# Ledger of designs, part 104: designed miniproteins, single chains, continued (5)

Each design is a single chain, and the fold is of that chain. pLDDT is the mean over its residues in the fold that is shown.

## One batch from the design tools (miniprotein)

Design m19604
Fold by ESMFold2-Fast:
Structure m19604 (fold): chain A 100 residues (1-100)
Amino acid sequence: SIEDEIRELVKKIIELVEKLVEENREKLSPGELALIRKLLEETKRLLEENAPVEEIVKATERLLLAVILQLERHNVDTSELIELGRKLGELYKKYKELKE
């Protein structure tokens, strides 16, 4: 289902965020790391609790915006995260059209 595709894509986004944050930990301030960790934990919790797709997507978008902003500030390539974010937006648009 499209809901399953969205959930799988969000899992992939979480894995990539964790990888990029780990690889660039030394570049990030303690405050930047704390914010990213909080948003990661929120997004993971929503997935584990099988929260509504709308809530999962909103949390993932907040996570992506924060991570991309912080990593780009430190000259880290976020092209793969941006591409996954675009794909998530397209799937979510399709989900809303099918739900209506």
Scores: mean pLDDT 88

Design m19605
Fold by ESMFold2-Fast:
Structure m19605 (fold): chain A 61 residues (1-61)
Amino acid sequence: APSLEEVKARAAELLGQLLADPRVPADEKRALMARFFDAVDNEDKAALLAVAEEGERLLRA
């Protein structure tokens, strides 16, 4: 299983890509950013995995 640091890095990478994508609505960007920071503050690996999965889904839409 990936480490907390690896999952955090992947979620941050996907969030960066999402924030740069003009096709993604601003409210979706704000919601995912809020979830990311909450997960980082709580060191919540499962929440960071969920952020990464949502980021991948939004980038594929």
Scores: mean pLDDT 83

Design m19606
Fold by ESMFold2-Fast:
Structure m19606 (fold): chain A 88 residues (1-88)
Amino acid sequence: SKEELEKKIKELMGRMQQIMRDYVEGRLSPEEAATELERLFAEIKDLMEELAKLLSPEEAAKVREQMATMEQQMQQLLEALRREAAAA
């Protein structure tokens, strides 16, 4: 269960990296990239919450801190991509 969650999170993070590569290389529009990243990040958040439930309180706190940081970074990225899409 814990190992399966960690593996799934890693796979989804890899998918997000691929979306960013495709966007940078001109294979995805800003709107397409924003939509896919938002979907993948929502899945990652759900899996990280499930992972946190299986961890010690100290480890769970670290995971939640990492989630908060990632969410802030993702919000900034999605905002930038959506502004780019709106400007087209």
Scores: mean pLDDT 86

Design m19607
Fold by ESMFold2-Fast:
Order: sequence, then C-alpha cells, then structure tokens
Structure m19607 (fold): chain A 76 residues (1-76)
Amino acid sequence: DMEAHQKQTQEALEELRRVAKRAGELGDGPRSLAMAESVERAAADSPTQSLQIAQGGLEAQRRRLDELEEAARQAA
C-alpha cells in the first residue's frame, strides 16, 4: 500500500539522518551527511523505489557507524 510505503520511507530517512549525524560526531562528518543527502535525493527521484533506496542507505550508514564506533572503542 502506498501510504504504508510512504510512512516507512519517511521513518527510514529520519533514522538515516540520525545515524549520519552520529557518524559525523565520530569523525565522518561531511562524508556521512553528503551520503544521507544523496539517498534522500535518490528516494525523492524514484517514488516507486523510495522505500528500498531509503532502507539500503540506512543499512549502509548503520554499517559505517558500527565501524566508527569500533574504531572509537579501540582508541579508548
């Protein structure tokens, strides 16, 4: 259903922004934010694939954040 997809897409994009900001705080700043913006643009340009694009971008940013958090733990 389009409404369910739209809601899930917005939730994924909001979480993507949160993850990108946190990755930025760990030293990945401009790169993580630029990637989040690219995912948002791609999702807007492809309404029928917006959920898949948003979820894919979120998963990629979560993996990046996990890598940064592991690096921070090693440095601590």
Scores: mean pLDDT 79

Design m19608
Fold by ESMFold2-Fast:
Structure m19608 (fold): chain A 67 residues (1-67)
Amino acid sequence: SQEEFEELLQLVLKDQTVFDKELKDVDLSEITPSEEDVQRIVKEYKVSQGYAEELAKKIKAIQAIRK
């Protein structure tokens, strides 16, 4: 959900390494972030597109793991 996505995004923004242990065996290069989510992050937090893509990939991966 969008609410779950925002909660996970806030955790990563506070600590970039918060999901490193859970994501250690995940190949983030295989994860395609939603363009809509990437652009939303860029606009709301005024970060680079590359950084927004990294954040969106990590969140998508965590959502898949935790379900």
Scores: mean pLDDT 81

Design m19609
Fold by ESMFold2-Fast:
Structure m19609 (fold): chain A 88 residues (1-88)
Amino acid sequence: SGAVQAAADAAAEAMRELYRFDPETARKIAQSSLEEAAEIAKKLGHYDVAGRFAAAYGTAKKLGPSAEQAIRDAVRRAYEEAQRELEA
């Protein structure tokens, strides 16, 4: 659980950073698996963000589908919070 929380926190922070300069890519990533999120960010040159999503995916692969879901839920919540704050 500690490893899942750390991965979720890191991925959520990466989402918040991404939303500030690229909200369109952030929206796509919020709808994606962690593996797909890492590849999307990498293809668009967001290498630091891509690395954080790749690390979260690595954690999910080791701990199973419940870890993937928990991390993805944190990423989606971070996106929704950032969108609400900037569109309010």
Scores: mean pLDDT 85

Design m19610
Fold by ESMFold2-Fast:
Structure m19610 (fold): chain A 66 residues (1-66)
Amino acid sequence: QSSDVEILDRRPSGIEDETQRVVTYTVKNTGSEPVEVTLSEPGAPRPAVEVVEPGQTVDVGVGVAV
């Protein structure tokens, strides 16, 4: 819900032979303040919550049970 946060990429981690997989979001904070981002996937039991510092780009993994 922040216009200061940009999702640059969304990538399944590619652990194809496991029942557990991770979807990785690459998130950039383009604002001047720390922003808390909440990332969810339909198969995730809980959303991933991460604080992204100003100007930082971080990879946030969302665990998906299958």
Scores: mean pLDDT 73

Design m19611
Fold by ESMFold2-Fast:
Structure m19611 (fold): chain A 115 residues (1-115)
Amino acid sequence: MTPVATGVGSAEVTIKEGEDIAEALRRAGERALREALEQLKAQGAEVDEEVARRAARRAIEEAVEQAVPRLKPGDVVRVSVAVSVTEDSVTVTVVISDAATGEVLGRGTATEPLP
């Protein structure tokens, strides 16, 4: 049996007038990632934070590229991050959704190998 450990986090963001939407979403993704990593740590999972951050950066950028054209000032968005750790890899999945409706606006997934 190969134990898989998973941590999840989420952050909500309101898009402000004149704000860089992509930067707002990236910051929300970083907050959600921090929560997911703390959940893994609480489970006793040994996670290479640098590897997880590399995977998360790729997954966040993919989700952001999909979501940005669909957003406007005043929108409230939830960024959800799931980090799954195996013996040989770290996979990060990011979902950006409308906070009121739950409509998925963007999704990204990235996997980084462990040494």
Scores: mean pLDDT 84

Design m19612
Fold by ESMFold2-Fast:
Structure m19612 (fold): chain A 87 residues (1-87)
Amino acid sequence: GPLAERVGRAAGTAAGTAAHNGLSKEEIEDVGYRAALLAGASPETARRIGKEAGDAAYEMKQAGDSFDNIVEKAREAAVRAAREAGA
């Protein structure tokens, strides 16, 4: 739904940007978590979204992918996690 897309895009963008800037996996997950909260997710849902977005962004960064691809993949993972959590 619209909330899942809004929350997922916010979290994915934040996590992807953090990964591009060389933050640790834990820091990337936290950045995604905070962005999901600000976009309207509950704390439990935001933690799940932050983890999934952060994991995807970190893996893409380690693979040497471009900024745009890292952000897009993180957004996809975050939106999927948000939908699965009922956001």
Scores: mean pLDDT 89

Design m19613
Fold by ESMFold2-Fast:
Structure m19613 (fold): chain A 100 residues (1-100)
Amino acid sequence: NEIAKALLHTKGEEAKEVAEELEEKEKEFMKEVDKIREELGPGESAEAMRRMLELLGLHDEAERIEELYAQDRDRARQLLVDVLAELASKEFQEALEKAK
């Protein structure tokens, strides 16, 4: 959980509880990702990426990831990474708002 580590480094005690909450949410998400991998087999696939994005409610990105993976796998990986980073940032902002 690289994002939680960065938050602890830059925002001190207040970010610690938020980082722990995000870490638990990330663990639950990873359990669902592991189920997808078990069903589709180990490793990377366009279908696995699509299902991960669907789990996050990102239906437009899910449709695009299959096409991107067929054209350029590195771009598909980068899109998934960028989307996950944006969602983690959004969850952090929502948690901060809820704390006040």
Scores: mean pLDDT 65

Design m19614
Fold by ESMFold2-Fast:
Structure m19614 (fold): chain A 61 residues (1-61)
Amino acid sequence: GVIARVAEREAAEVKRRFADDAELVALADQMIAAGRAGDVARVNELGRQARAHAAEKGLTL
């Protein structure tokens, strides 16, 4: 669906911008996988975790 495609695009962008942050890369990879599986709830959960991690590190997503 639209949400899954947007989440995949956003996760790919995070992975490109923050390639040196292993935790953000791992969360982005999981979000891409969840989006491809159609697991919208998991995509939303992983997005929240990525934003929380970024906020703690002073990064902008």
Scores: mean pLDDT 77

Design m19615
Fold by ESMFold2-Fast:
Structure m19615 (fold): chain A 98 residues (1-98)
Amino acid sequence: SVKSGIEKGIPAAGRILSIQTGLDQDVVTQILSDAIKDSKKPDDAMKIAVDRALDRGLSIDQAARIGAAAGGLLSGPDPDQIKKYYEKGKKIAKKKYK
């Protein structure tokens, strides 16, 4: 299924994000898995991932990067879309952190 295919992308995304954020891969993959399970749209996955990251005490940048990856997993690996979700996730994270 499409959802199964997206879930198979989570370990690869988790490895990349672990390097980019300095977080444990298990933490990142758990946030991605939760976001993908709870959403059908890239925007929803991004928002859920940002919320879960902030709830764990992660930084605005870490939350935005994880959110971008969650959005990218549902939208496909387009750098322009990933950048869009990163900027949108960062804006949401800043509003929730303040």
Scores: mean pLDDT 79

Design m19616
Fold by ESMFold2-Fast:
Structure m19616 (fold): chain A 92 residues (1-92)
Amino acid sequence: SSMLEEIEKKAEELRKQGKYVEAAKLYEFEGEIHEGLARIMEAVGMPEEKIKEYYELAAEYYEKAAEYYEKAGDLEKAKEAYEKAKKARELA
């Protein structure tokens, strides 16, 4: 969606400015949206391939969030984001 594209662009801008916590929060939010959509798709019986695709996208966004939390020195949030990524990949 255009809104997801705007969020991704804003995260990139924040990253380039060294605002790693703010960038990480936006990447984590992207992960949560994709994970939520995957769960809805699964609940309504959409094709497994599409469900897996959205869980993979969620994992990728959580991994980006973890990377930028780590760069910001927030190791606790980085670990939490990494665990979310791991769980999303298990569902993919």
Scores: mean pLDDT 85

Design m19617
Fold by ESMFold2-Fast:
Structure m19617 (fold): chain A 75 residues (1-75)
Amino acid sequence: SMAEELEREVREAGRRAVEAGRDAATADQAISELRKLTEEAARRVPERAEEFRRLGEEYIQKATVARLATLARRA
């Protein structure tokens, strides 16, 4: 189904954002792409929008933590 495909895309984008978080220069772009993807998923499947937003937020949180860890190590 479309919801399953969108969930897979969000998960893959999320994993990339977490990995990119270790490179602060790339992390912002990856997080931005993840946000756009979750917003599109919420618009396309409004009935499951809350689930998609939670999934996206979970990965954004992990990516943010990874980014902060990278910045702390350089500080």
Scores: mean pLDDT 78

Design m19618
Fold by ESMFold2-Fast:
Structure m19618 (fold): chain A 110 residues (1-110)
Amino acid sequence: MPTLDSPPLVDEDVELARRLFELVRSGDTSEDSLREMARILSRLIPTESVEQNLRDLRRGIEFGLDPSVTPEDLRRWLRTASLPEVLGVYMGFVKAGRGELFDEVLEILP
């Protein structure tokens, strides 16, 4: 696409964002769920491929599942993390029973 400007939000993008939030809230880390999230992210952020978003989601989940990760490690990591990686970490932390640690750190993110 010749435009590098942020596209205007349309009703379709709002519906896609709602679907993405529903998938994240479900905590479903199945391959089908992650691929649907990656497709939505690629539609909302057309500069990122489905495969890249899928890799980022999985990378975030792996980080969130690591029991050695501290709130300070999470804050440090989030400074360089993509949105799919952030969503992945949240899902990984919830799956590991550590979702509240994400909430403690996430207060500076929208």
Scores: mean pLDDT 73

Design m19619
Fold by ESMFold2-Fast:
Structure m19619 (fold): chain A 66 residues (1-66)
Amino acid sequence: IEQTAENFREAMLEVGVPEEVAERAKEAGLKGPDSAISLTRAAHEALKAGVPIDVVSEAARLAVER
């Protein structure tokens, strides 16, 4: 879960999401009990912060490919 949350944070930074939002998403992901829920929670937090769904989807794809 820690690695999944970190991979998502890095992917969000790569697609141009602000560092503060990426860190908040990672923190939400760390509260998940497994990698799938971790990724879902991180993505949901990014969407709540106003990141467009296409950007969040690309970051999630990049995180899963690692």
Scores: mean pLDDT 75

Design m19620
Fold by ESMFold2-Fast:
Structure m19620 (fold): chain A 90 residues (1-90)
Amino acid sequence: SREELIKKIKEILEEHLKENPDLTEEQKKKLEELTEIIIESIENGESSDEISDKVSEWVRKNADVSDEELVKALRELVSRVLDLFEEFEK
């Protein structure tokens, strides 16, 4: 269900933040902001492709590519969320 998918995404964020304790508060806020955008898009009934495009644009605008740790953390979070979308579509 959509509600279960949202719950799992929130759990992924919690675990990801816990596994990356060296991230700054600003970097953690960026992960939280991205997660909120993903959840809102799911609630609006957007497709996985539409969400993926929105995520890519958000990362481009909000993640400095020179911040390698933030970019890595965002990439890993997005990968885990996209894996859940694939599970949801089955």
Scores: mean pLDDT 79

Design m19621
Fold by ESMFold2-Fast:
Formats: C-alpha cells, sequence, structure tokens
Structure m19621 (fold): chain A 70 residues (1-70)
C-alpha cells in the first residue's frame, strides 16, 4: 500500500540508504499523488514522519497514525 511504502522509505532514510532530497521527493509523491491528501493531512503526516525519525514512534505507530488520516 502507499502507507507501507511511506513507512519503508522512512526506515530506509533513517538507516542512511537515501539522501534527504530523495526522501522528501518520495514522501511528497506518496502524500500528494498516491494518498491525495489535503494540506492539513500532509502537515499531520509530515509531523508523524518527523516523530518517527526522532525515534518517538515505532514503525507500527507511524503506520497506524498515517492510516488514521484516511
Amino acid sequence: SPIDLLVDYAERYRQGEMTYFEFEGKVNYILTEKLKLNSDQKEQARRLIDRYLRGELSPEQLREGLESLL
């Protein structure tokens, strides 16, 4: 699913497998083109991703949070 891809990309970025520029492009593509989120939902999704990258959320919590936006 697009959410599972987004979680995978966040994990890969955290592991140093892609640049921030590449990660931002992939996130923007999924949020806009695949999930078709509005501006508020995108802001909420980005905050969840940032919390995951800070080690504040597990991959499961990130997935659950993103699913709640749909």
Scores: mean pLDDT 87

Design m19622
Fold by ESMFold2-Fast:
Structure m19622 (fold): chain A 69 residues (1-69)
Amino acid sequence: MLPTPEEQAFASEIGAKQYQEAAKTLSREDAQKIGIAAANAALDNHDKPREEREEAARKAAEETRKKIE
């Protein structure tokens, strides 16, 4: 039910990557929103294959980026 340590580590890693990419062009506040959204999407899909978790995180980051505008 709860994410495993490995699933949490993966979510943290992908959130950090999305934050770093967003921080190159956006404010730190907006980049944090994108990173957090990506990490949360990966955690919400922790019971899914890694590929689906990566896709969910990327999609959440994109949707959050669009809302920031």
Scores: mean pLDDT 81

Design m19623
Fold by ESMFold2-Fast:
Structure m19623 (fold): chain A 78 residues (1-78)
Amino acid sequence: SGKEALLKEIRDIVEKIREASGGKPATVEEIAKALGVDESTARTIVDTLVSLGVIEKLADGTYRVNEEGLKKVEEELK
């Protein structure tokens, strides 16, 4: 289903971000490199994931995976 495809994509993106950053907060530039996209595309992706609660933007401009938010999205897309 479309929900399953969306969940897989979200999980794949989150996993790549974790692997590239070693589980630490990441910059847009680090995320862009990890995903193999330009910074503009990475900005759109992270903004979308922040709106979904999967990623959190920190005060220093870095991004962190929101584990609780990811779990909620997974439960909503079941």
Scores: mean pLDDT 81

Design m19624
Fold by ESMFold2-Fast:
Structure m19624 (fold): chain A 100 residues (1-100)
Amino acid sequence: MVEIPEELEKELIELSKRRTGLELAAYAAATPELRDLAAHILGVLEAEKAAAAGASAEEAKAIGLAVAEELRGASVEERVERLSELTGISRAEVRELARR
């Protein structure tokens, strides 16, 4: 099930008070301590991309969960690259948004 752990949900709510969705995603991807939150956000974005490409809800969910699991072990550079690919903005722009 796509269930956000209570601790991650509280962190997401607190961070979102000061940032847009894209700025929040960039901040999480570029911050080593926010690995689990970044993995979850990137997994959701991949699931949305798959659904937009015609995947079923079940297939999109499976893709999102697999990406989140992969990215929990990934470096900051790999998470920034994945967000760059998903959003179409450059890695430099992702890092600039993370500083806001």
Scores: mean pLDDT 75

Design m19625
Fold by ESMFold2-Fast:
Structure m19625 (fold): chain A 85 residues (1-85)
Amino acid sequence: SVLDLLQELIEELQKLEDENASYGDLIKLLNRYSQKLDAVATDEQLDMLGEVIGYGLSLLFSGYSTPDVASVLKKKLQELLEKLK
């Protein structure tokens, strides 16, 4: 389900934050979960997810560190998960 995939993504983002992961690791994670979510999410859910992911990518391109971006994305996705419950 979308909720299960969002929980899994939040846990993976926490791992990237804790491990001080690379830019490439974050991009690979986001691409992997984008594909999984596209298979199960509604168009409205995909629009909301796209806004959150797009925001995170904008922070990366603005020079924020990978752990900082992972932390921000985790918080935004937790907020979205609570709204969708």
Scores: mean pLDDT 84

Design m19626
Fold by ESMFold2-Fast:
Structure m19626 (fold): chain A 68 residues (1-68)
Amino acid sequence: SEELIEEIAKELNLSKETVRRILEVRKEHPRASLKEIAEKAGVSVKTVLDVEVYLGVKELERAVKKVF
């Protein structure tokens, strides 16, 4: 969603275009390694990892809120 793209871009100091490209590559190649996603999106492996960590933390926060 556009709201998620804006949140990631702001939090990680990335352009919205860069975030959208990373998420599109991930969607098209769900079994790709971090290195493959980085190469396809034209970013560093660290940038992809930062996005993955952010998404993982957000998913964990949603899971916790459902219980409490």
Scores: mean pLDDT 83

Design m19627
Fold by ESMFold2-Fast:
Structure m19627 (fold): chain A 76 residues (1-76)
Amino acid sequence: PLSEEELQQAWEEYKEALKNKDLPPSVLELVEMILKKEPREKILDYARKLMGATEEQEPLVEKAVEEMEELVKKAL
């Protein structure tokens, strides 16, 4: 599992990639799940696996998904 610092750094890189519209395929899949309005639990499970987060880090994953949803809404 990634450390909390590594998880935060990976998330910052994903936000930058989204702003530049140069998303890695794995992050693009997460964005597509959000656009398709997949169930929240499914989106969170995918994001947790993508970020290598533990169950204790779930609040960080939830915040990251919320920030991604807002960025996706602003990009459209």
Scores: mean pLDDT 71

Design m19628
Fold by ESMFold2-Fast:
Structure m19628 (fold): chain A 65 residues (1-65)
Amino acid sequence: SEGVKSAEKALEVAKELNASKEVIDALEEVLKAAKEGNSDKAQEATAQVVEVASPELLREINEKA
């Protein structure tokens, strides 16, 4: 699904940019939720990514993923 592909690409970009373990863990939760089709869990995990990631990292993920 598109959600799974987007989450996988976001995780790949974050790893390439040496994002913190906290950001990587949050993105892995987004990917897990996307694979499960759980929209509530995906929303919660996405909010966590926004909370822990820097604005610059979020920009890079959005541009490259």
Scores: mean pLDDT 81

Design m19629
Fold by ESMFold2-Fast:
Structure m19629 (fold): chain A 71 residues (1-71)
Amino acid sequence: VFKVGDKVEAKFILAENGKYELYPDKSKTVSGTVTRVTPDFVFVQFDEEVFGQKGGAFPLKDPYNKGIKKV
């Protein structure tokens, strides 16, 4: 179970223009803090910008296995 303020680590994959989705060069392990939790998503503010993004949404029920975990 995740809650606002939890420190987390996740594999972030940047999807760009459909043609470059899930390319290895656009993936990075990120650390951040949970800012919002919904039944389906955890929203994370990254400790630093990654690929121009300051945060991301990670599925809780999605089999995409984004590897999000508390640290």
Scores: mean pLDDT 65

Design m19630
Fold by ESMFold2-Fast:
Structure m19630 (fold): chain A 78 residues (1-78)
Amino acid sequence: MDVDETVTFTVELRVPEEKAEELAEEIREAVRSVGGTADVRVEGDVVTATVTLPQSAVPALARRLEEIARRYGAVAAE
């Protein structure tokens, strides 16, 4: 993939601690499904994901992440 077509962003989400690991795994799977890479860290009830993916895949990933976040009751940490 061309480096000029990649996007990197960081997302920090708060979820119930019992759901943090599941959310992290869902995020990794979603990013992988669109040909991206993700570095996801869980710290208690906070999940931090640094995601790199093709720009063309951003809309599809954004929709999937939005659905995942809603399902897990995730809230932006900021």
Scores: mean pLDDT 78

Design m19631
Fold by ESMFold2-Fast:
Structure m19631 (fold): chain A 79 residues (1-79)
Amino acid sequence: GLEKLKELEELIKKLRELKEKLKGFDKKPIEEAIEKLEEAKRLLGTNDGSVSGEEKLEKYEEAVKYAEEVIKEAEKIAA
């Protein structure tokens, strides 16, 4: 069940690489996407019973969706 954690790690890596490569791009969306992905990763890795599996999944899905949109915009500007 580490598939989602690996996906989040790969998206974080890609966003960090885009942040370094892009000059003059607004870095705030990239930084926000990284933060959301890291939060989702923390929630999925936690043994804290105060956060439901459904809430963890929702945070994962929101983080992935936002990251994919930010990556599309960054790649569009780089093209």
Scores: mean pLDDT 77

Design m19632
Fold by ESMFold2-Fast:
Structure m19632 (fold): chain A 82 residues (1-82)
Amino acid sequence: SEEERKLELDAHILRALLLSNGSLRETARLLGVSQATVSRRLRELLKRLGLSSREELLEYAKKHLKDLSLESVLAFLKKETK
């Protein structure tokens, strides 16, 4: 579904952002997308999570993730972005 495709994209973005220590440039490079795409998706994700910044998102995700696998990040987003 469209909703599941969006969650998968958000999971890839969040995972790449965690691996890049919050760098939009590096996240975009790792995913092969534009920085504008990353920024737009992160803005929507922050809004859904009620967080104000990338720094808060990284802190929050690090507290709730056991590892940086795509599976763990997807499970986190499914639970938190409802």
Scores: mean pLDDT 83

Design m19633
Fold by ESMFold2-Fast:
Structure m19633 (fold): chain A 71 residues (1-71)
Amino acid sequence: SEALRAQVRHALAELARATGEAARRTADYLVSLVRQDPALVAPIVVPALERLTSDPDPSRAEAARAALAGI
């Protein structure tokens, strides 16, 4: 749904700005969105998380790696 796509885009934007525990919570939330509709959400979330694994903030990079492992 378009609402789910909007929710995913918002959560990805939040993760890009989040650090520490907030990054972990947002990444966990993205995993839950993938589980709701993997066919729709995974093609959006997976490439974005893969890019974030090289983020200069270690907490965001780790959150992205953990989220990818959970998908």
Scores: mean pLDDT 86

Design m19634
Fold by ESMFold2-Fast:
Structure m19634 (fold): chain A 62 residues (1-62)
Amino acid sequence: TGSGAATLAAAGAALARAGRDAPAEVAAKEMHRQTGASWEAGLAAARALRDDPALYDAFAPP
């Protein structure tokens, strides 16, 4: 959905900055700091992207 896509895009950007293999907790903390997204939403999105390389490639910036 649009809301889910925005959260995944933000998580992808956070993971791109922190490193794709970084723990989901690191990406979630960065999302919260940068976007104000809830810890739960950030953690779930970061975990989804870390577990699915195709999803990461779809939502992370180059």
Scores: mean pLDDT 67

Design m19635
Fold by ESMFold2-Fast:
Structure m19635 (fold): chain A 75 residues (1-75)
Amino acid sequence: SVKERIEELKKRIDELKKNYKNLSPQEALQKADEIIDELREVLAEAPPDLRKEAMMAEGAATLMRMKAFVDLKAE
């Protein structure tokens, strides 16, 4: 279901945050991009009641991507 996919993607975001220090910036950027792409697919089919939760998850993943991108460029 869409709800189960959102919950799984939120868990992936949490794991990315938790394990960020153990990843290279390139690995973190790739993982964030994969999560964002999957969230965009979910958003395309999400009913209105789940859309806000999916959008908030995309925001969280986007912040992780931004952090990874900045860290990569600082190398």
Scores: mean pLDDT 86

Design m19636
Fold by ESMFold2-Fast:
Structure m19636 (fold): chain A 80 residues (1-80)
Amino acid sequence: DRARREQVVELLTEFYAAIRNGDGDAAVAAMERLFGVKLTPKQAERIKNITPEMIASLEKVLKEVFGLSDAEIRRARARA
């Protein structure tokens, strides 16, 4: 619903801000909160070295799972 999408956009904003600031630990924490999971050290290392291709795949998953629009994704990036 709308409230859940707003929460996901906020967490996604935290994720983009962490990536922009080079804060890999904050990026991992945001990802763990987005999906409600604890990442393994290997998965965390992949997030810290995330590529534009991987970010695009993540954004596609968020649109499919949470119903985010392209505009909501762009706002999350802009606010970061």
Scores: mean pLDDT 81

Design m19637
Fold by ESMFold2-Fast:
Structure m19637 (fold): chain A 65 residues (1-65)
Amino acid sequence: KVTVTISNVPPEKIEDALDLKKTINNAAKDPTLKDELLSPEMVQQINDLIKNVLDTDVTVTLTSS
């Protein structure tokens, strides 16, 4: 199970952060996509996308459980 953690999110952007987590978690439901999501390239792309969408200094962590 892939878990996305976003820390230090301003209150006004919490909904956007939750939507991003939901989108990533939905993609991770496919076992074949799980391996791709944990690749260094994909992890970097996801982190960059989250930071760009939130347009703020947040801490993004992507882990497999």
Scores: mean pLDDT 68

Design m19638
Fold by ESMFold2-Fast:
Structure m19638 (fold): chain A 78 residues (1-78)
Amino acid sequence: GEEDKKKATQAIIGAMQDAGRVVAEGKESGSGKGEYEDAKGEGSAVNGRDGEAIGEAGGKKYKGTVKDGGAEATVEEL
């Protein structure tokens, strides 16, 4: 539902912030994980602050694209 999408969005943002940290520490690419309540996210970034992530909440999967180091996220249900 709507609440699951919001939780997955927060997990996606966290995952992309974690991936961006790895890239900022001198790696060409990075992966990251995020959690928000019962939602989990996994994402990747390549030599920048933008990337893609998958979040899962309430048994549903959501795909996110994240810009500006995780400040902006667009999320769609898979």
Scores: mean pLDDT 72

